# Designs tried in a protein design run: designed miniproteins, single chains. Part 16

Each design is a single chain, and the fold is of that chain. pLDDT is the mean over its residues in the fold that is shown.

## One batch from the design tools (miniprotein)

Design m529
Fold by ESMFold2-Fast:
Structure m529 (fold): chain A 57 residues (1-57)
Amino acid sequence: MTYTLTEEGRAVAALVGLAGDTLTSAQLAELGERLTGEPIDGRVAARNMERDGLITR
């Protein structure tokens, strides 16, 4: 399963070494961990990032 990044989401993902227009659930979990410093479930990361305008479904 993949999630589409917004323009802001692409900029944030690039800061942690992730590139492209879409991320998998595993890549969202990695991005969430890099942003929070804590392990995070990909679904929880996706909900948080959608709320913050970084991804769309």
Scores: mean pLDDT 76

Design m530
Fold by ESMFold2-Fast:
Structure m530 (fold): chain A 87 residues (1-87)
Amino acid sequence: KQLVLGTLRVTVEDPSRAEEVAKRVEEAVRQTPGVLASSSVVSPDGTSIYVSVVAEDREALRRAMEAVSQVPGVKSVELLSERVIPA
């Protein structure tokens, strides 16, 4: 069995609220069907959140990206890398 690992860059509308936005982003990803694990790191200046997502397949990763884009305080979502990993 193989899984998909996606790395996302989330641009934050208000850097002073980056930690709050990161928590909402993590919740949105966790609630996405087919997502198995996720972690996030806020950049030191608060302008970006880097999210790693382990998903069952590419469609689950796509759903996670759409869910993140709907989070209040998110300006944009960019897929930095997508890799197939052993399960």
Scores: mean pLDDT 86

Design m531
Fold by ESMFold2-Fast:
Structure m531 (fold): chain A 76 residues (1-76)
Amino acid sequence: MDFEDFSDEVKAAALGAYLLLKLGFSREQALAYMKKLFPHVDPELIEKGVDVLEEKKVSEEEAQKKLRELREKLFG
């Protein structure tokens, strides 16, 4: 499943969790934080999104850019 196939909310949650992992948070901590920020998003989809980002070897800079674009779309 491609990352682009996920909804914008799932993408934002997965990118947030992925960036927390890059900052040294555990997978459990990163996912718990994103579940709190995105309570309407299926937690299994957040986990799948993170797995896709890890498999594609997305850089921290690329992930930050994607997350900024999604935040502007969701809150701008």
Scores: mean pLDDT 79

Design m532
Fold by ESMFold2-Fast:
Structure m532 (fold): chain A 56 residues (1-56)
Amino acid sequence: MEELEKTLLESEHHGDVFNAARELAEIGGERGRRALERALESEDEFRRLVAEHFLK
């Protein structure tokens, strides 16, 4: 979980960001959802779009 959250929020590689978001969405729960919600607040448009995609 923590490694996935770090990858989602800090990675510069789009593929890693997408894969981290997908894994967090598949795991689910409050922690996974919270991590995706944090990505929605990112200044990086790609991170926001990926998080929105998996939170729908």
Scores: mean pLDDT 81

Design m533
Fold by ESMFold2-Fast:
Structure m533 (fold): chain A 78 residues (1-78)
Amino acid sequence: SELDKRLAALLALKFLLENKEKILSLPIGGVLEEKVGDAEVKVEKLSEEKFKLTVTLGDAKIELEGTLEEIIEKLATL
């Protein structure tokens, strides 16, 4: 549902903001996964500047790729 998608985006945004330093410190190919509320959040470091975010909540799935700043901006506008 659209509500689940918005909730997933909000929970992922909270996770990224609270874990920004840990995410930036990941080695290339490194993964950080956590359950935030009812959402499963996964962040993968693809290169020195690029990350992949996957977040799932019920039937909602959000997948974003870019710099951490780009991903945060996209989540904040969903």
Scores: mean pLDDT 86

Design m534
Fold by ESMFold2-Fast:
Structure m534 (fold): chain A 113 residues (1-113)
Amino acid sequence: MLSQEQELKVKAFLEALTQLAENEDLTEHQKQQLKEVKNLIESGELQTAAVKFVRLSRPLLSEEEVEAIANAILKVGAKSSDPKETAKEVLEILKSSSDPEKIIQELNKLSNS
């Protein structure tokens, strides 16, 4: 469970992450899903927002893989001192590999740095 300070960091981080994702080559369907992620962030549903963001980025992953990556992303956000820089690093990790285990490993390295 996140402290109030960690929740504010995660919210700022997810807002930066979604803003960066808007600049990617997205389908109209993905753009609509990203708007839904933004609404979840605004309502404070940060875990649901992270899960939906991972699903729109990686539609072929299992539910367990999506939840594992989403939890790793939230952990990275909670530890971030620079939400915009952290968001750039997370987006590059998500773009760099199709292997969910490798994505989780890289995210865990980022949260331990």
Scores: mean pLDDT 82

Design m535
Fold by ESMFold2-Fast:
Structure m535 (fold): chain A 62 residues (1-62)
Amino acid sequence: SFVDALLERIADELPADRARELAERAVRDAEVFLGAFGVPATPERLLPLAETLARLELRSQK
């Protein structure tokens, strides 16, 4: 799943429970964004966007 793929990219940033929560939220937000512009949610488009969203949230917490 996209959540599992993103979780592998951010696993070391947070405790497992929080990392999964963040990954699920970031993937959902990325899907909504792509859907709003009529862009297919392919791994090549969704995963970079979801990772960017997750890392922006991580930076805002520091």
Scores: mean pLDDT 80

Design m536
Fold by ESMFold2-Fast:
Structure m536 (fold): chain A 97 residues (1-97)
Amino acid sequence: AVEEAAKQKTVEAAKAVIAKNLSGLIRDKALAIMDKYVAANPSGVVTPEQLVPLLTKHFGISEATARELAEKYKNEDGLLSPGQVAAVLLEAAEIAY
């Protein structure tokens, strides 16, 4: 699930993997993060600094764990593409629930 999410190249494909693997309120939170911060971002990418507060606020995981997840999935430019953000959200959901 996480590996499949990380391979996605578009926001819509990444959201489809989230929708398939999560349910209920956690799915709704993850999809809202994709729509608000990834799809609405003109660059199509996010930084670890943008993602960490969303993970702590919406999934209740520690800042240290959120940073570890963002660092694990960031690309060689230090950024997270839609698929990499989806992979982080799936692991955060697994840790939180």
Scores: mean pLDDT 78

Design m537
Fold by ESMFold2-Fast:
Structure m537 (fold): chain A 69 residues (1-69)
Amino acid sequence: MTPEQVREAMRRGLEEYNKLKPEDREEALERWRKLSEEGDVAASMAEGMLLIEEGVDNVIKKNELKKLE
């Protein structure tokens, strides 16, 4: 896969992530994970964005707990 093909696949993954409704998140994550395991770069990117979002939320929650002690 060329760098240009990776960039295009990443762009498609970001578009799918941006179109995702909150209520569809769990189903989309399961689907993208399966596609990512099969080597789909776009699905890997979309999955990665959801995991980053969840990781950021967890860091924010940890910092808020530290402030509320």
Scores: mean pLDDT 74

Design m538
Fold by ESMFold2-Fast:
Structure m538 (fold): chain A 93 residues (1-93)
Amino acid sequence: MQKEIDRAMAILLLAVAKLAVRKGTATPEEVLRLAERAASLIEDPELAEAVREAGREVARLVAEGRYEEAAEKLDAVIDAIEANDAERAREVA
């Protein structure tokens, strides 16, 4: 039960990040903060680390003004968390 709630919260945090990125209002620091909070809610340490790595790549794209690519990578990370697939999450980075 708690694991499913924590996973849902991680997905929600990344969905909020994606919305801000699509609006062009997200800063790289905000993306990193939301990704770290999402990763902290994931029990699988490999998946959690993959989410942190993906968060760094998304933050880099945001810093470069590449908002569409950043949002697409956040979608891929959300899908990986829903699938509980650390390998899929690593491919985003």
Scores: mean pLDDT 85

Design m539
Fold by ESMFold2-Fast:
Structure m539 (fold): chain A 80 residues (1-80)
Amino acid sequence: AVTPEQHARLAADVSAAVRQALRADPPLSQREIAERAGVSQATVSRIRAGRTEGISVETLLRIQFAIGVLALERAVEKVF
């Protein structure tokens, strides 16, 4: 089972990843992240703000994965 400490660390990492993705050039939007992760934009906004109480590990991992996939897709589009 995921401990509260493990959840807090993951939540902090994903929150930082969302903020970094929104500051990239060109930036990812909360909408793009939400659509790829299959969550609401409100959930992405809450994670960005660090308000991660009640957000499941599954949701945090889906958002992290979505950011990684979107970043990779943009890198591939620039090269190919």
Scores: mean pLDDT 82

Design m540
Fold by ESMFold2-Fast:
Structure m540 (fold): chain A 108 residues (1-108)
Amino acid sequence: DAAARAVELVRLAAEDPEAALERARAEAGEEAELLLRAAYEGDVAGVTLDPATIAALEALVRDPANAYLRRAMYGVRFARISGDLELGLAVAAAPTEEEQVAIAHAAA
């Protein structure tokens, strides 16, 4: 399911970030790699995004087939911000978006 796939991707990002980025690109395209890289690095390497790229990123996140990628991005981001991989995994695994937000707020 989306949560299990997200947890796997968060673990991979912690162990081998480049392999995680390549997997995201292979499964969901260049925009998926860009989103995961931004979560992992804290930004998009100073790149100014044009409106077409922003629209593509929004479409990617809105697609239910990519729900696992959105979960993984939150997990990677919170692992980075907190320095706690288990927190990142908990965010990725949370059953609902409301629980993801609750876990994030409780930890920060």
Scores: mean pLDDT 71

Design m541
Fold by ESMFold2-Fast:
Structure m541 (fold): chain A 93 residues (1-93)
Amino acid sequence: EKARKAAETAELLAEIYEKLGREEEAEAARRLAEAFREAAETGKYEPVGRVIKELAKEAGDVFEELPDEELGKRAIEHLAAMLPQAEAAKAAL
């Protein structure tokens, strides 16, 4: 359930970024949404953490202090909790 809500949040963020003309951020949000959907189906969080590290590296950052599984789990929890805020932001556009 949380992974599905995280995917919905990421999809809404992609739409918001697209409307703001931020195509790189929109693409990153779509990649995260796909990873969250896969985690919802498989129950595996490591692939989410891996995608986050890939996106951070593309942006010039590095996330090496957290294991992929822990990073993926935390990302799912944070994005799932943001769903009402993302819905409100999308409605305001």
Scores: mean pLDDT 78

Design m542
Fold by ESMFold2-Fast:
Structure m542 (fold): chain A 76 residues (1-76)
Amino acid sequence: PEVTITGTLTEPPSEEEAKEAEELLEKKFGVKAEIDPKTGKVVLTFEASEEEAKKLKEAVANNPVGGFSSVEVEIK
């Protein structure tokens, strides 16, 4: 299924940091990343297996992601 992770960074990154992170995620993991340096909003979209999607959702629910004020994981 398609997995969308939406979060907001507690400190908005610089334009360079946002671009570098987007390039790294796409190049290394095949993840479409949109990071807004003005708001700190992060949207990650990728295809994963149902097992991987479930693991990721559980990991985020049980372990708050440091540096984010909010993180939401949607499957599909």
Scores: mean pLDDT 75

Design m543
Fold by ESMFold2-Fast:
Structure m543 (fold): chain A 84 residues (1-84)
Amino acid sequence: ALEAAEAEIRARLAAPAAPLSREEALAAARRLRALLEELGAAEAAGASLEELTALALEAAPLAARLRASLAADPSLRPAVRAAF
């Protein structure tokens, strides 16, 4: 069900994540942006909730790792924001 998928996305976002190096954080930010662009395009094209949920589940771990990396090194924030 959608509620179960939302719970899984939330769990992945809340999960402890090892911080990334600067290069890894920038690569993760670019990948996350690409996934969010794909999700937005799929939504605009009328994709199913199942398809949108699959993209969100893929994006969630990247978002969690980026959050951990920015918390560990706030100086990454401007570069990550520019990549996003």
Scores: mean pLDDT 76

Design m544
Fold by ESMFold2-Fast:
Structure m544 (fold): chain A 100 residues (1-100)
Amino acid sequence: MEELKRELEELTGGRRLLGGEIAEGMILIMRGVGIPVLTHVSAELLLLIATAAILIGQEKGLEAMREFIREVGERLGWSEEEIETFLKLVEANLHYTIEL
């Protein structure tokens, strides 16, 4: 887990996370679909993954973002349904990322 956190921090380049309202909205949505219960990871880690994924999507396109989420989900032991649900949540937020 610590290695994954370091990789995510490198991908975000020390940039700030999404503004509080947007980040809180994502956490509430993730809790509503049960992701924090199913993935066995903290909301902080989920936000880091989402931030890195959005950044990848903005820089390299949607396919690169999808592949990144699959790779991370596989490393964390996520099911295909958990990966698909998280992917949809990140895609919905791709246009709402404040400059990171």
Scores: mean pLDDT 65

Design m545
Fold by ESMFold2-Fast:
Structure m545 (fold): chain A 76 residues (1-76)
Amino acid sequence: RRAEVDAILEETRARIDAITARAMSTLPPDRRRALEARIAAGTPVGDALREAGLDDAADEIDDVGREAARRINELN
């Protein structure tokens, strides 16, 4: 694999993890537990966040993914 692609993917994963952790920290315990259960059951993180009413965080994750795809395309 190309080191540049790997670096973009690692950065993207870290950004998504940070957005998810921050969003979860804003939830009451019961809602946070429900969201964690949905993700553990295989619901995509963005979809689980949107279902929990965290649309801003879900939109940030979508933007991060779109930016990563664009950066990778620029390398080809």
Scores: mean pLDDT 81

Design m546
Fold by ESMFold2-Fast:
Structure m546 (fold): chain A 92 residues (1-92)
Amino acid sequence: SLEEEAEKLRAEMHKKLKESTNPDAKRILEDALAAMEKSTPRNAVTLARIALAMADAVEKGERVVAEIRPKDGSLTLTDDSELEVRLVPEEA
């Protein structure tokens, strides 16, 4: 079911990317889609949900940034990397 959920979310992200007119939202979705190619289905689902929420917030005029880090402190994202994510307000 995680594989099916990841595929569904990937399709939703591509649709939102095509329909969005906000360049920051597009960049968030594009970066997340690229990272999902290197992720396990579990991490891909997590990343997709956060990217969709971030894109929605940005389209509503909210200034937020996503801090995405591997939980193991690695500087590289791999298929085995567990991700820690935070949504933080961007300072004006």
Scores: mean pLDDT 71

Design m547
Fold by ESMFold2-Fast:
Structure m547 (fold): chain A 73 residues (1-73)
Amino acid sequence: SAMEKELQALFDEYVAAFRDLLLKAQQGRQPSDEELARAQAIEDRVQAALAAHPELKPELMERLRAAAAEVAA
């Protein structure tokens, strides 16, 4: 459905933002205020989506764990 595609796109955007922030932290680079504001806006949307679809939380958590492990390697 269109809703499912929108949710997957939101989760893809969230995981990408999470990965980018971790990579910058690992490189000793400080995110800009604009980058932090964008990340917060994405997180707010993800929290709203998970409140409506709590069954999707384990999938998202696994994707975040995999991204963190990849950055740490």
Scores: mean pLDDT 84

Design m548
Fold by ESMFold2-Fast:
Structure m548 (fold): chain A 62 residues (1-62)
Amino acid sequence: SEDTERAEQLGVLAAIYGAQGDAARAREAADKGVELGRRAGNEVASQGARTALETGLAEGGI
């Protein structure tokens, strides 16, 4: 679904922003990804956005 694809894209952005040390943008992207994943009924996409955020922030030294 479009919401699933957007949730996955937002997860990627959360990981990138997190790795760059931009915690605020990383969390914003992850939150939007989680919401879209839930709207799509896709828990895997929602969890993917959370995991991407955590991984990105760790790589960014946060």
Scores: mean pLDDT 85

Design m549
Fold by ESMFold2-Fast:
Structure m549 (fold): chain A 77 residues (1-77)
Amino acid sequence: MSEVELAAKAGEEYLKKAEELVKSKDKSLMPEAIKAAESAIRAYEKAAELSDEETAKKFEEKKKRAEEIKEEAEKLL
């Protein structure tokens, strides 16, 4: 598995975790959702940095999704 594939995989797993936690609407789980979203943001940022321009655009879109999930979790606190 390449470094890009590892970063993308990590981003996907963290994003799924953050989305599931936010779906719960449980305020006690929101700090964990925020941390998961932040981990997804960092992973996709790393993947974009290591990718060509076209592939990086896809990771930037996923990064924006993770940022949206983080903002939603912060609003639920």
Scores: mean pLDDT 85

Design m550
Fold by ESMFold2-Fast:
Order: C-alpha cells, then sequence, then structure tokens
Structure m550 (fold): chain A 70 residues (1-70)
C-alpha cells in the first residue's frame, strides 16, 4: 500500500514537472534534478528500500524522457 501511494505521488510530480518543462519554465537538467530530489524525499518519508527507490527513479526518468521526445 505504501509503495502504491508513493508511486501515485511521484506520477503526479512527474506530470507537473513535464508541464513546467513544456512551458519553458525549467530546463531539462532542472526537471531531472527536481524529480530525483522529490523521489528521494518520498522514499525517505515512506521508508522505501534502496531497490524500490532506484526503480522509482528509473521509471520516472523514463517517463520524463519519453514525454520530451514526443
Amino acid sequence: KKLEQAKKLIDFAVDRIIEALKEGKITYEQAKKQLLEFIDRVADIYGLSQEERDKLKEEALKKLDEAVQS
């Protein structure tokens, strides 16, 4: 349940970061940094394992990259 809640929160953050990037408010490097920092914060709050944290980062960065290459 905690992992599912963390995924939902991260998906929401990815969507907002993608919007800001598409609107020209932030750079790709800023988007990546903000996303990774947010995932670390969420993982710390929910007490996720290193493997879960790394997987969430991998999935989020993939979504970000796919959105900017559309």
Scores: mean pLDDT 83

Design m551
Fold by ESMFold2-Fast:
Structure m551 (fold): chain A 79 residues (1-79)
Amino acid sequence: MLSREQLIARMEALRAEFRALRDQATDPELKAALDQMVAQIDQAIDLLKQGKISNDQAEQFIKEAEQALALARAALAAA
């Protein structure tokens, strides 16, 4: 079971990965989608820090964000 601190660290790492992909992207729609994911991760971190979401909800969000990251990497590689 991941601690709150470990969940925050994992979300911060995902945010950095999405930002790196955004810098590599040339398609404006892909850039906008990646910027939206960064904003959603920032919101999830803030909500977890405020105790407004559970650790289980944060872990589910991380799994969904990891899947979105994999799809974004595939889209960038196909461009």
Scores: mean pLDDT 84

Design m552
Fold by ESMFold2-Fast:
Parts: C-alpha cells; structure tokens; sequence
Structure m552 (fold): chain A 81 residues (1-81)
C-alpha cells in the first residue's frame, strides 16, 4: 500500500507539473498523500494538517487559486474522518 501510494504520487506530480491549475490532479495528489500518511501511521489530525499545508503551498506557488486549494483541503479532510 505505502509503496503503491508513493509510485502513484510520483506519476501525479509529473502530471500536475505538466498541467498547472488542474484541480482534479491536485485533488488526486492530496488524496494519495492522505492515503500514504495513514498507511505510514500518521494520526487523522496530522494527515489533515498535511493536506492543508499542501493546498496552501500549491496556492502560494500559483498552481491553484486560494478557492480551489480550500475546496481540495475540505474535500480530503472530510474523507479522512
């Protein structure tokens, strides 16, 4: 599971770099990261903070709007619970 999540993450990162502002790809990246964090034994709170930090970083880099980043964070945080 963890190794499969890491491999998927690498593919998604390559796709996201080629397609900035693709909300669906960034959502899948956040979901894959949350899945990997859970497999690695992180708490729900740690996973949620990681997702929020990822979304804020993507917005700060201009890869997503702040609204898109907030929507992604909310969606994935709801899935963690």
Amino acid sequence: MLAEAAERMERLIEEALANPSDVALFLELARTGAEGGRAAGYSDEEIKEGVRRFARTAAALGLLSEEEAEAIAREVEAEVD
Scores: mean pLDDT 76

Design m553
Fold by ESMFold2-Fast:
Structure m553 (fold): chain A 89 residues (1-89)
Amino acid sequence: KAQELAEEGRKELAAADVSPLKRRYYELAIEAVELLPTDIEKAKKLVEEMAELFAEEVAKQGLEDKAEEYKEFLTKKGKELVEEEAKKL
């Protein structure tokens, strides 16, 4: 059901009122969820790496404080999503 959960997540995200940066994060986290049936460690690593790349780009645009906040939020929420879905497998 990883594909079903990913599709539902995308639908909920489309209706959600979140910042563009947090929206991008959830899109990446949903992609990671699709990997749960095949490689949960790769899913976690993907989320972590994308969060770091995203934060680095935000920092380059002069938003260093927000980059740190987003990195922590993105990494934590992404790993939480991966771990919760893994428990259902």
Scores: mean pLDDT 70

Design m554
Fold by ESMFold2-Fast:
Structure m554 (fold): chain A 60 residues (1-60)
Amino acid sequence: SKEITDKSVAAAKEAALKSPNGVEAGKAAEKTVAPLLEKLSDDEANEASAAVMRAINENS
């Protein structure tokens, strides 16, 4: 759902901000979001994954 997608993006951004450097931030964000994406339907997971990748890229 949109709520889970938004939470996934927010979690990715927070993980990135709480990490000591950009590389670790990207890895931490991806690790945090992966289990959230697994809880979504296929279509919703694809949409959320795209949003998460964009958020990580913009905050790296």
Scores: mean pLDDT 70

Design m555
Fold by ESMFold2-Fast:
Structure m555 (fold): chain A 73 residues (1-73)
Amino acid sequence: GGADAGKGGAAASAMGAAGDSAGAWTAFHERSVEGKDAGPEAAEEGRRASEAGAQGDSTRASVYGKRASDAGL
């Protein structure tokens, strides 16, 4: 549910900030489905984080992950 989606977003954001873009991408990809249950805003930001992670952009993945976490409130 929403609480688990929020924790997933926070964890992915931390991984992105640490330079683990592959880990961040995987976490956001898995949590994007759960984000739909948490709300469309969280799902959309999670999707953007997943795309940034897939491109190897850990900085953008971290930013979008933080936004997904905030939106999942």
Scores: mean pLDDT 61

Design m556
Fold by ESMFold2-Fast:
Structure m556 (fold): chain A 58 residues (1-58)
Amino acid sequence: SEEEKIRQKMIERSAESTSKYYGKEAEQTGRDRMEKTLKNAEDLRKQSQLLRLLEELG
């Protein structure tokens, strides 16, 4: 999906930025941090959707 392409691009750009400042060995750390950030954002979005569904169900 387009969303997944954007997600992967953000992860790789985080890796590139981290490696520029902290060295090539920090590249994976940059990926991991962005992945956790995106996962947290998705979990919050899902929680909001569940709350809306609960309101619709009564």
Scores: mean pLDDT 81

Design m557
Fold by ESMFold2-Fast:
Structure m557 (fold): chain A 75 residues (1-75)
Amino acid sequence: SDEDLATFRELLVAKLPPPLARGVEAWSDAELRALWELLARGLGLDPADPQPLFDFLRTASLQEIGRALRAAAEA
């Protein structure tokens, strides 16, 4: 939903240094959904269920987020 995408954007912005956070603020919904799908894939999560992904983003370090993205790219 648009509300879930807004929450996802807010959680990412909170984790990123200011230059990268500004970039994410400018991303389209399509770009944000693509990142959502990649993170869900890397973590073995259902992209249709936002709660486990939001729980991960609230607790994860930048290194953990980077590892999830790498896992998705290598699959």
Scores: mean pLDDT 81

Design m558
Fold by ESMFold2-Fast:
Structure m558 (fold): chain A 94 residues (1-94)
Amino acid sequence: SKTVELLKEAIDAVERGDAERAYSLLQQAIKEAEKEGVEKTAKKLREDLSKGTEDPNSLPYLLVLASAGDPEAKQRAIERLNEYIKLAEEELKK
């Protein structure tokens, strides 16, 4: 699945401290999720990204802190991306 591949690439970007690349890959993942019919994954990703940096539980907030060297934020971002991968894989099984 292209959605799953893009989410895995986003994890790699987070691990390298590249928040800009991770964010770009997540926007691409939303578009691919819509094309692949994984609607729940697309909606949850869009909602998470729409929270911006104001919500300390949002993915954008965690990406900014992770790129600044916060190991807890990095771990939480990777865990959330793995949750989205699992959701997309379950939707693809239909």
Scores: mean pLDDT 85

Design m559
Fold by ESMFold2-Fast:
Structure m559 (fold): chain A 55 residues (1-55)
Amino acid sequence: SMADALAQELDAKVQQAVELLVQYRKTTDEREQQAIAKQIASIMAEIKELLAQLG
C-alpha cells in the first residue's frame, strides 16, 4: 500500500539521519560539522513531510 511505501521511506531516512548524527558526534572539524548539520536538517525536513502524509 501507499502507507507501507511511505513508512519504508520514513524508516530509511531516519536511519540516514542517525548515521549522520553519529558522524557529527565523531568529527572535530567545524566545517565538516556544519556540512553534516545541513544534511541532517535536509533529511529532517523530508521526514516531517513524510510524517504529514502518514497522518
Scores: mean pLDDT 87

Design m560
Fold by ESMFold2-Fast:
Structure m560 (fold): chain A 66 residues (1-66)
Amino acid sequence: SHAELAAIVKGLMLGIPLEKARKAAKIVVDNKDQSSEEIAELITKETGIPFEKALEIAEVGQQAAK
């Protein structure tokens, strides 16, 4: 999906390895009805990506899903 691809690309641009960026993107798509901050918290807990970067990934993914 566009949302998943956008989240992966953003993660890679932030220096996140592809495997973690893909996991973060899946979390965004699976939790699209949550706030960007809640999604970012979940990404951080599941992947170890710092919250600030996770928030950027979540926001980009959610906007691409609209």
Scores: mean pLDDT 85

Design m561
Fold by ESMFold2-Fast:
Structure m561 (fold): chain A 58 residues (1-58)
Amino acid sequence: SAIEKAYELGNSRPDGLLSEEEVRKIDLTDEALEEALKQIKEENGVGAGEIVRLEKQS
């Protein structure tokens, strides 16, 4: 799943941020991923992967 991929990518980064390149590689729409990236960026550090998990749950 695209969300699962985003979670893996976010978790592999210390900042928990996904680059534009990663967004394009994910099947998920840029819009949906951009929202997830904004949330991860605002939260910073802790919970990057957790935020993506919540998105997947919804």
Scores: mean pLDDT 52

Design m562
Fold by ESMFold2-Fast:
Structure m562 (fold): chain A 64 residues (1-64)
Amino acid sequence: MADELLEQARTAAENALASRDGLREAFPDIVASLRATADQLGKIDPEAAEEVRRLVDELEAAFA
């Protein structure tokens, strides 16, 4: 479960980074979704939650 959520979050972040110009309109929704995933993962796997938060930081930097 936690691994599946982490992989889903990872894939979403990688797709956003690869296609950032095309995903500008979806960016706030992607960030919100990843943060929600991190919150849920934090209850099960704090290390995975921290990984997702790091991906969010990378996304925000890329879209700055």
Scores: mean pLDDT 75

Design m563
Fold by ESMFold2-Fast:
Structure m563 (fold): chain A 100 residues (1-100)
Amino acid sequence: SRDVTRRIVRETLKLLGIEVSDEELEELVRRALELARAYQREHADELPPDDDPLTMEAILEAVREYLKRRGIKVDEEELKRAVREALRRVAVERNEQLEE
């Protein structure tokens, strides 16, 4: 979902202490979705992978490209940790909304 992807990207950037405009956030979401679609096409001959791994990989690449363009240096382990933590936070919020 685009909304879920947007929430994960926003949380990732918050965890890294980076502020983005709504316009830049939307561009990041669009890029992440494009990357996720490309990865899914490449893996079409395999059993359908979990959406989470493909979404995580796509978000990781989209955020890394953005940071590189912005000239912000972030360690790869820090970035991966931020994406994983953002995914967990969004999953918890989503599960709570499903129960409410």
Scores: mean pLDDT 74

Design m564
Fold by ESMFold2-Fast:
Structure m564 (fold): chain A 62 residues (1-62)
Amino acid sequence: MTPEEEVEEALERAREAYAKGDWASATGHLMRALAVALEMEETDPELAEEMVERVRETLKEL
């Protein structure tokens, strides 16, 4: 699984947890997505920035 796929999977799980009222799990999944995105800065800084923005967009929608 690519880092980009890991971020998207974590964001999807965050949305599902939030919809169920499980805010603790939703926060955990969001933190996971952000951590993966930040680690990508060492390999691909431009993609990392794009993934961090995707995390922010998802957080704003929740």
Scores: mean pLDDT 81

Design m565
Fold by ESMFold2-Fast:
Structure m565 (fold): chain A 68 residues (1-68)
Amino acid sequence: MTEDELLESARRRLDERGVPEEDKRLILDSLRHAWRYLTSRGVPQEERQRRLEAALDDLVADVRSRLA
C-alpha cells in the first residue's frame, strides 16, 4: 500500500462515518505524518499499514468524543 492509497482509504472511511471536513483534514494530515515518520525509521510497509489502520480508528473515536 502506498501513502496515497492509505489516505484515500482513510478519507472514504471518514466520509462514511460523517466526520466533518475540518476534522477529516486533521486526521488525514496526522496519518500522512505518521506514515512518513515510520517510513523514515525503516518500518516495513505491511507493519506501517496495520499500525495506521489501528491509529485511524483511535483518531476517529477521539474526534467524535471531542465534538459531542
Scores: mean pLDDT 77

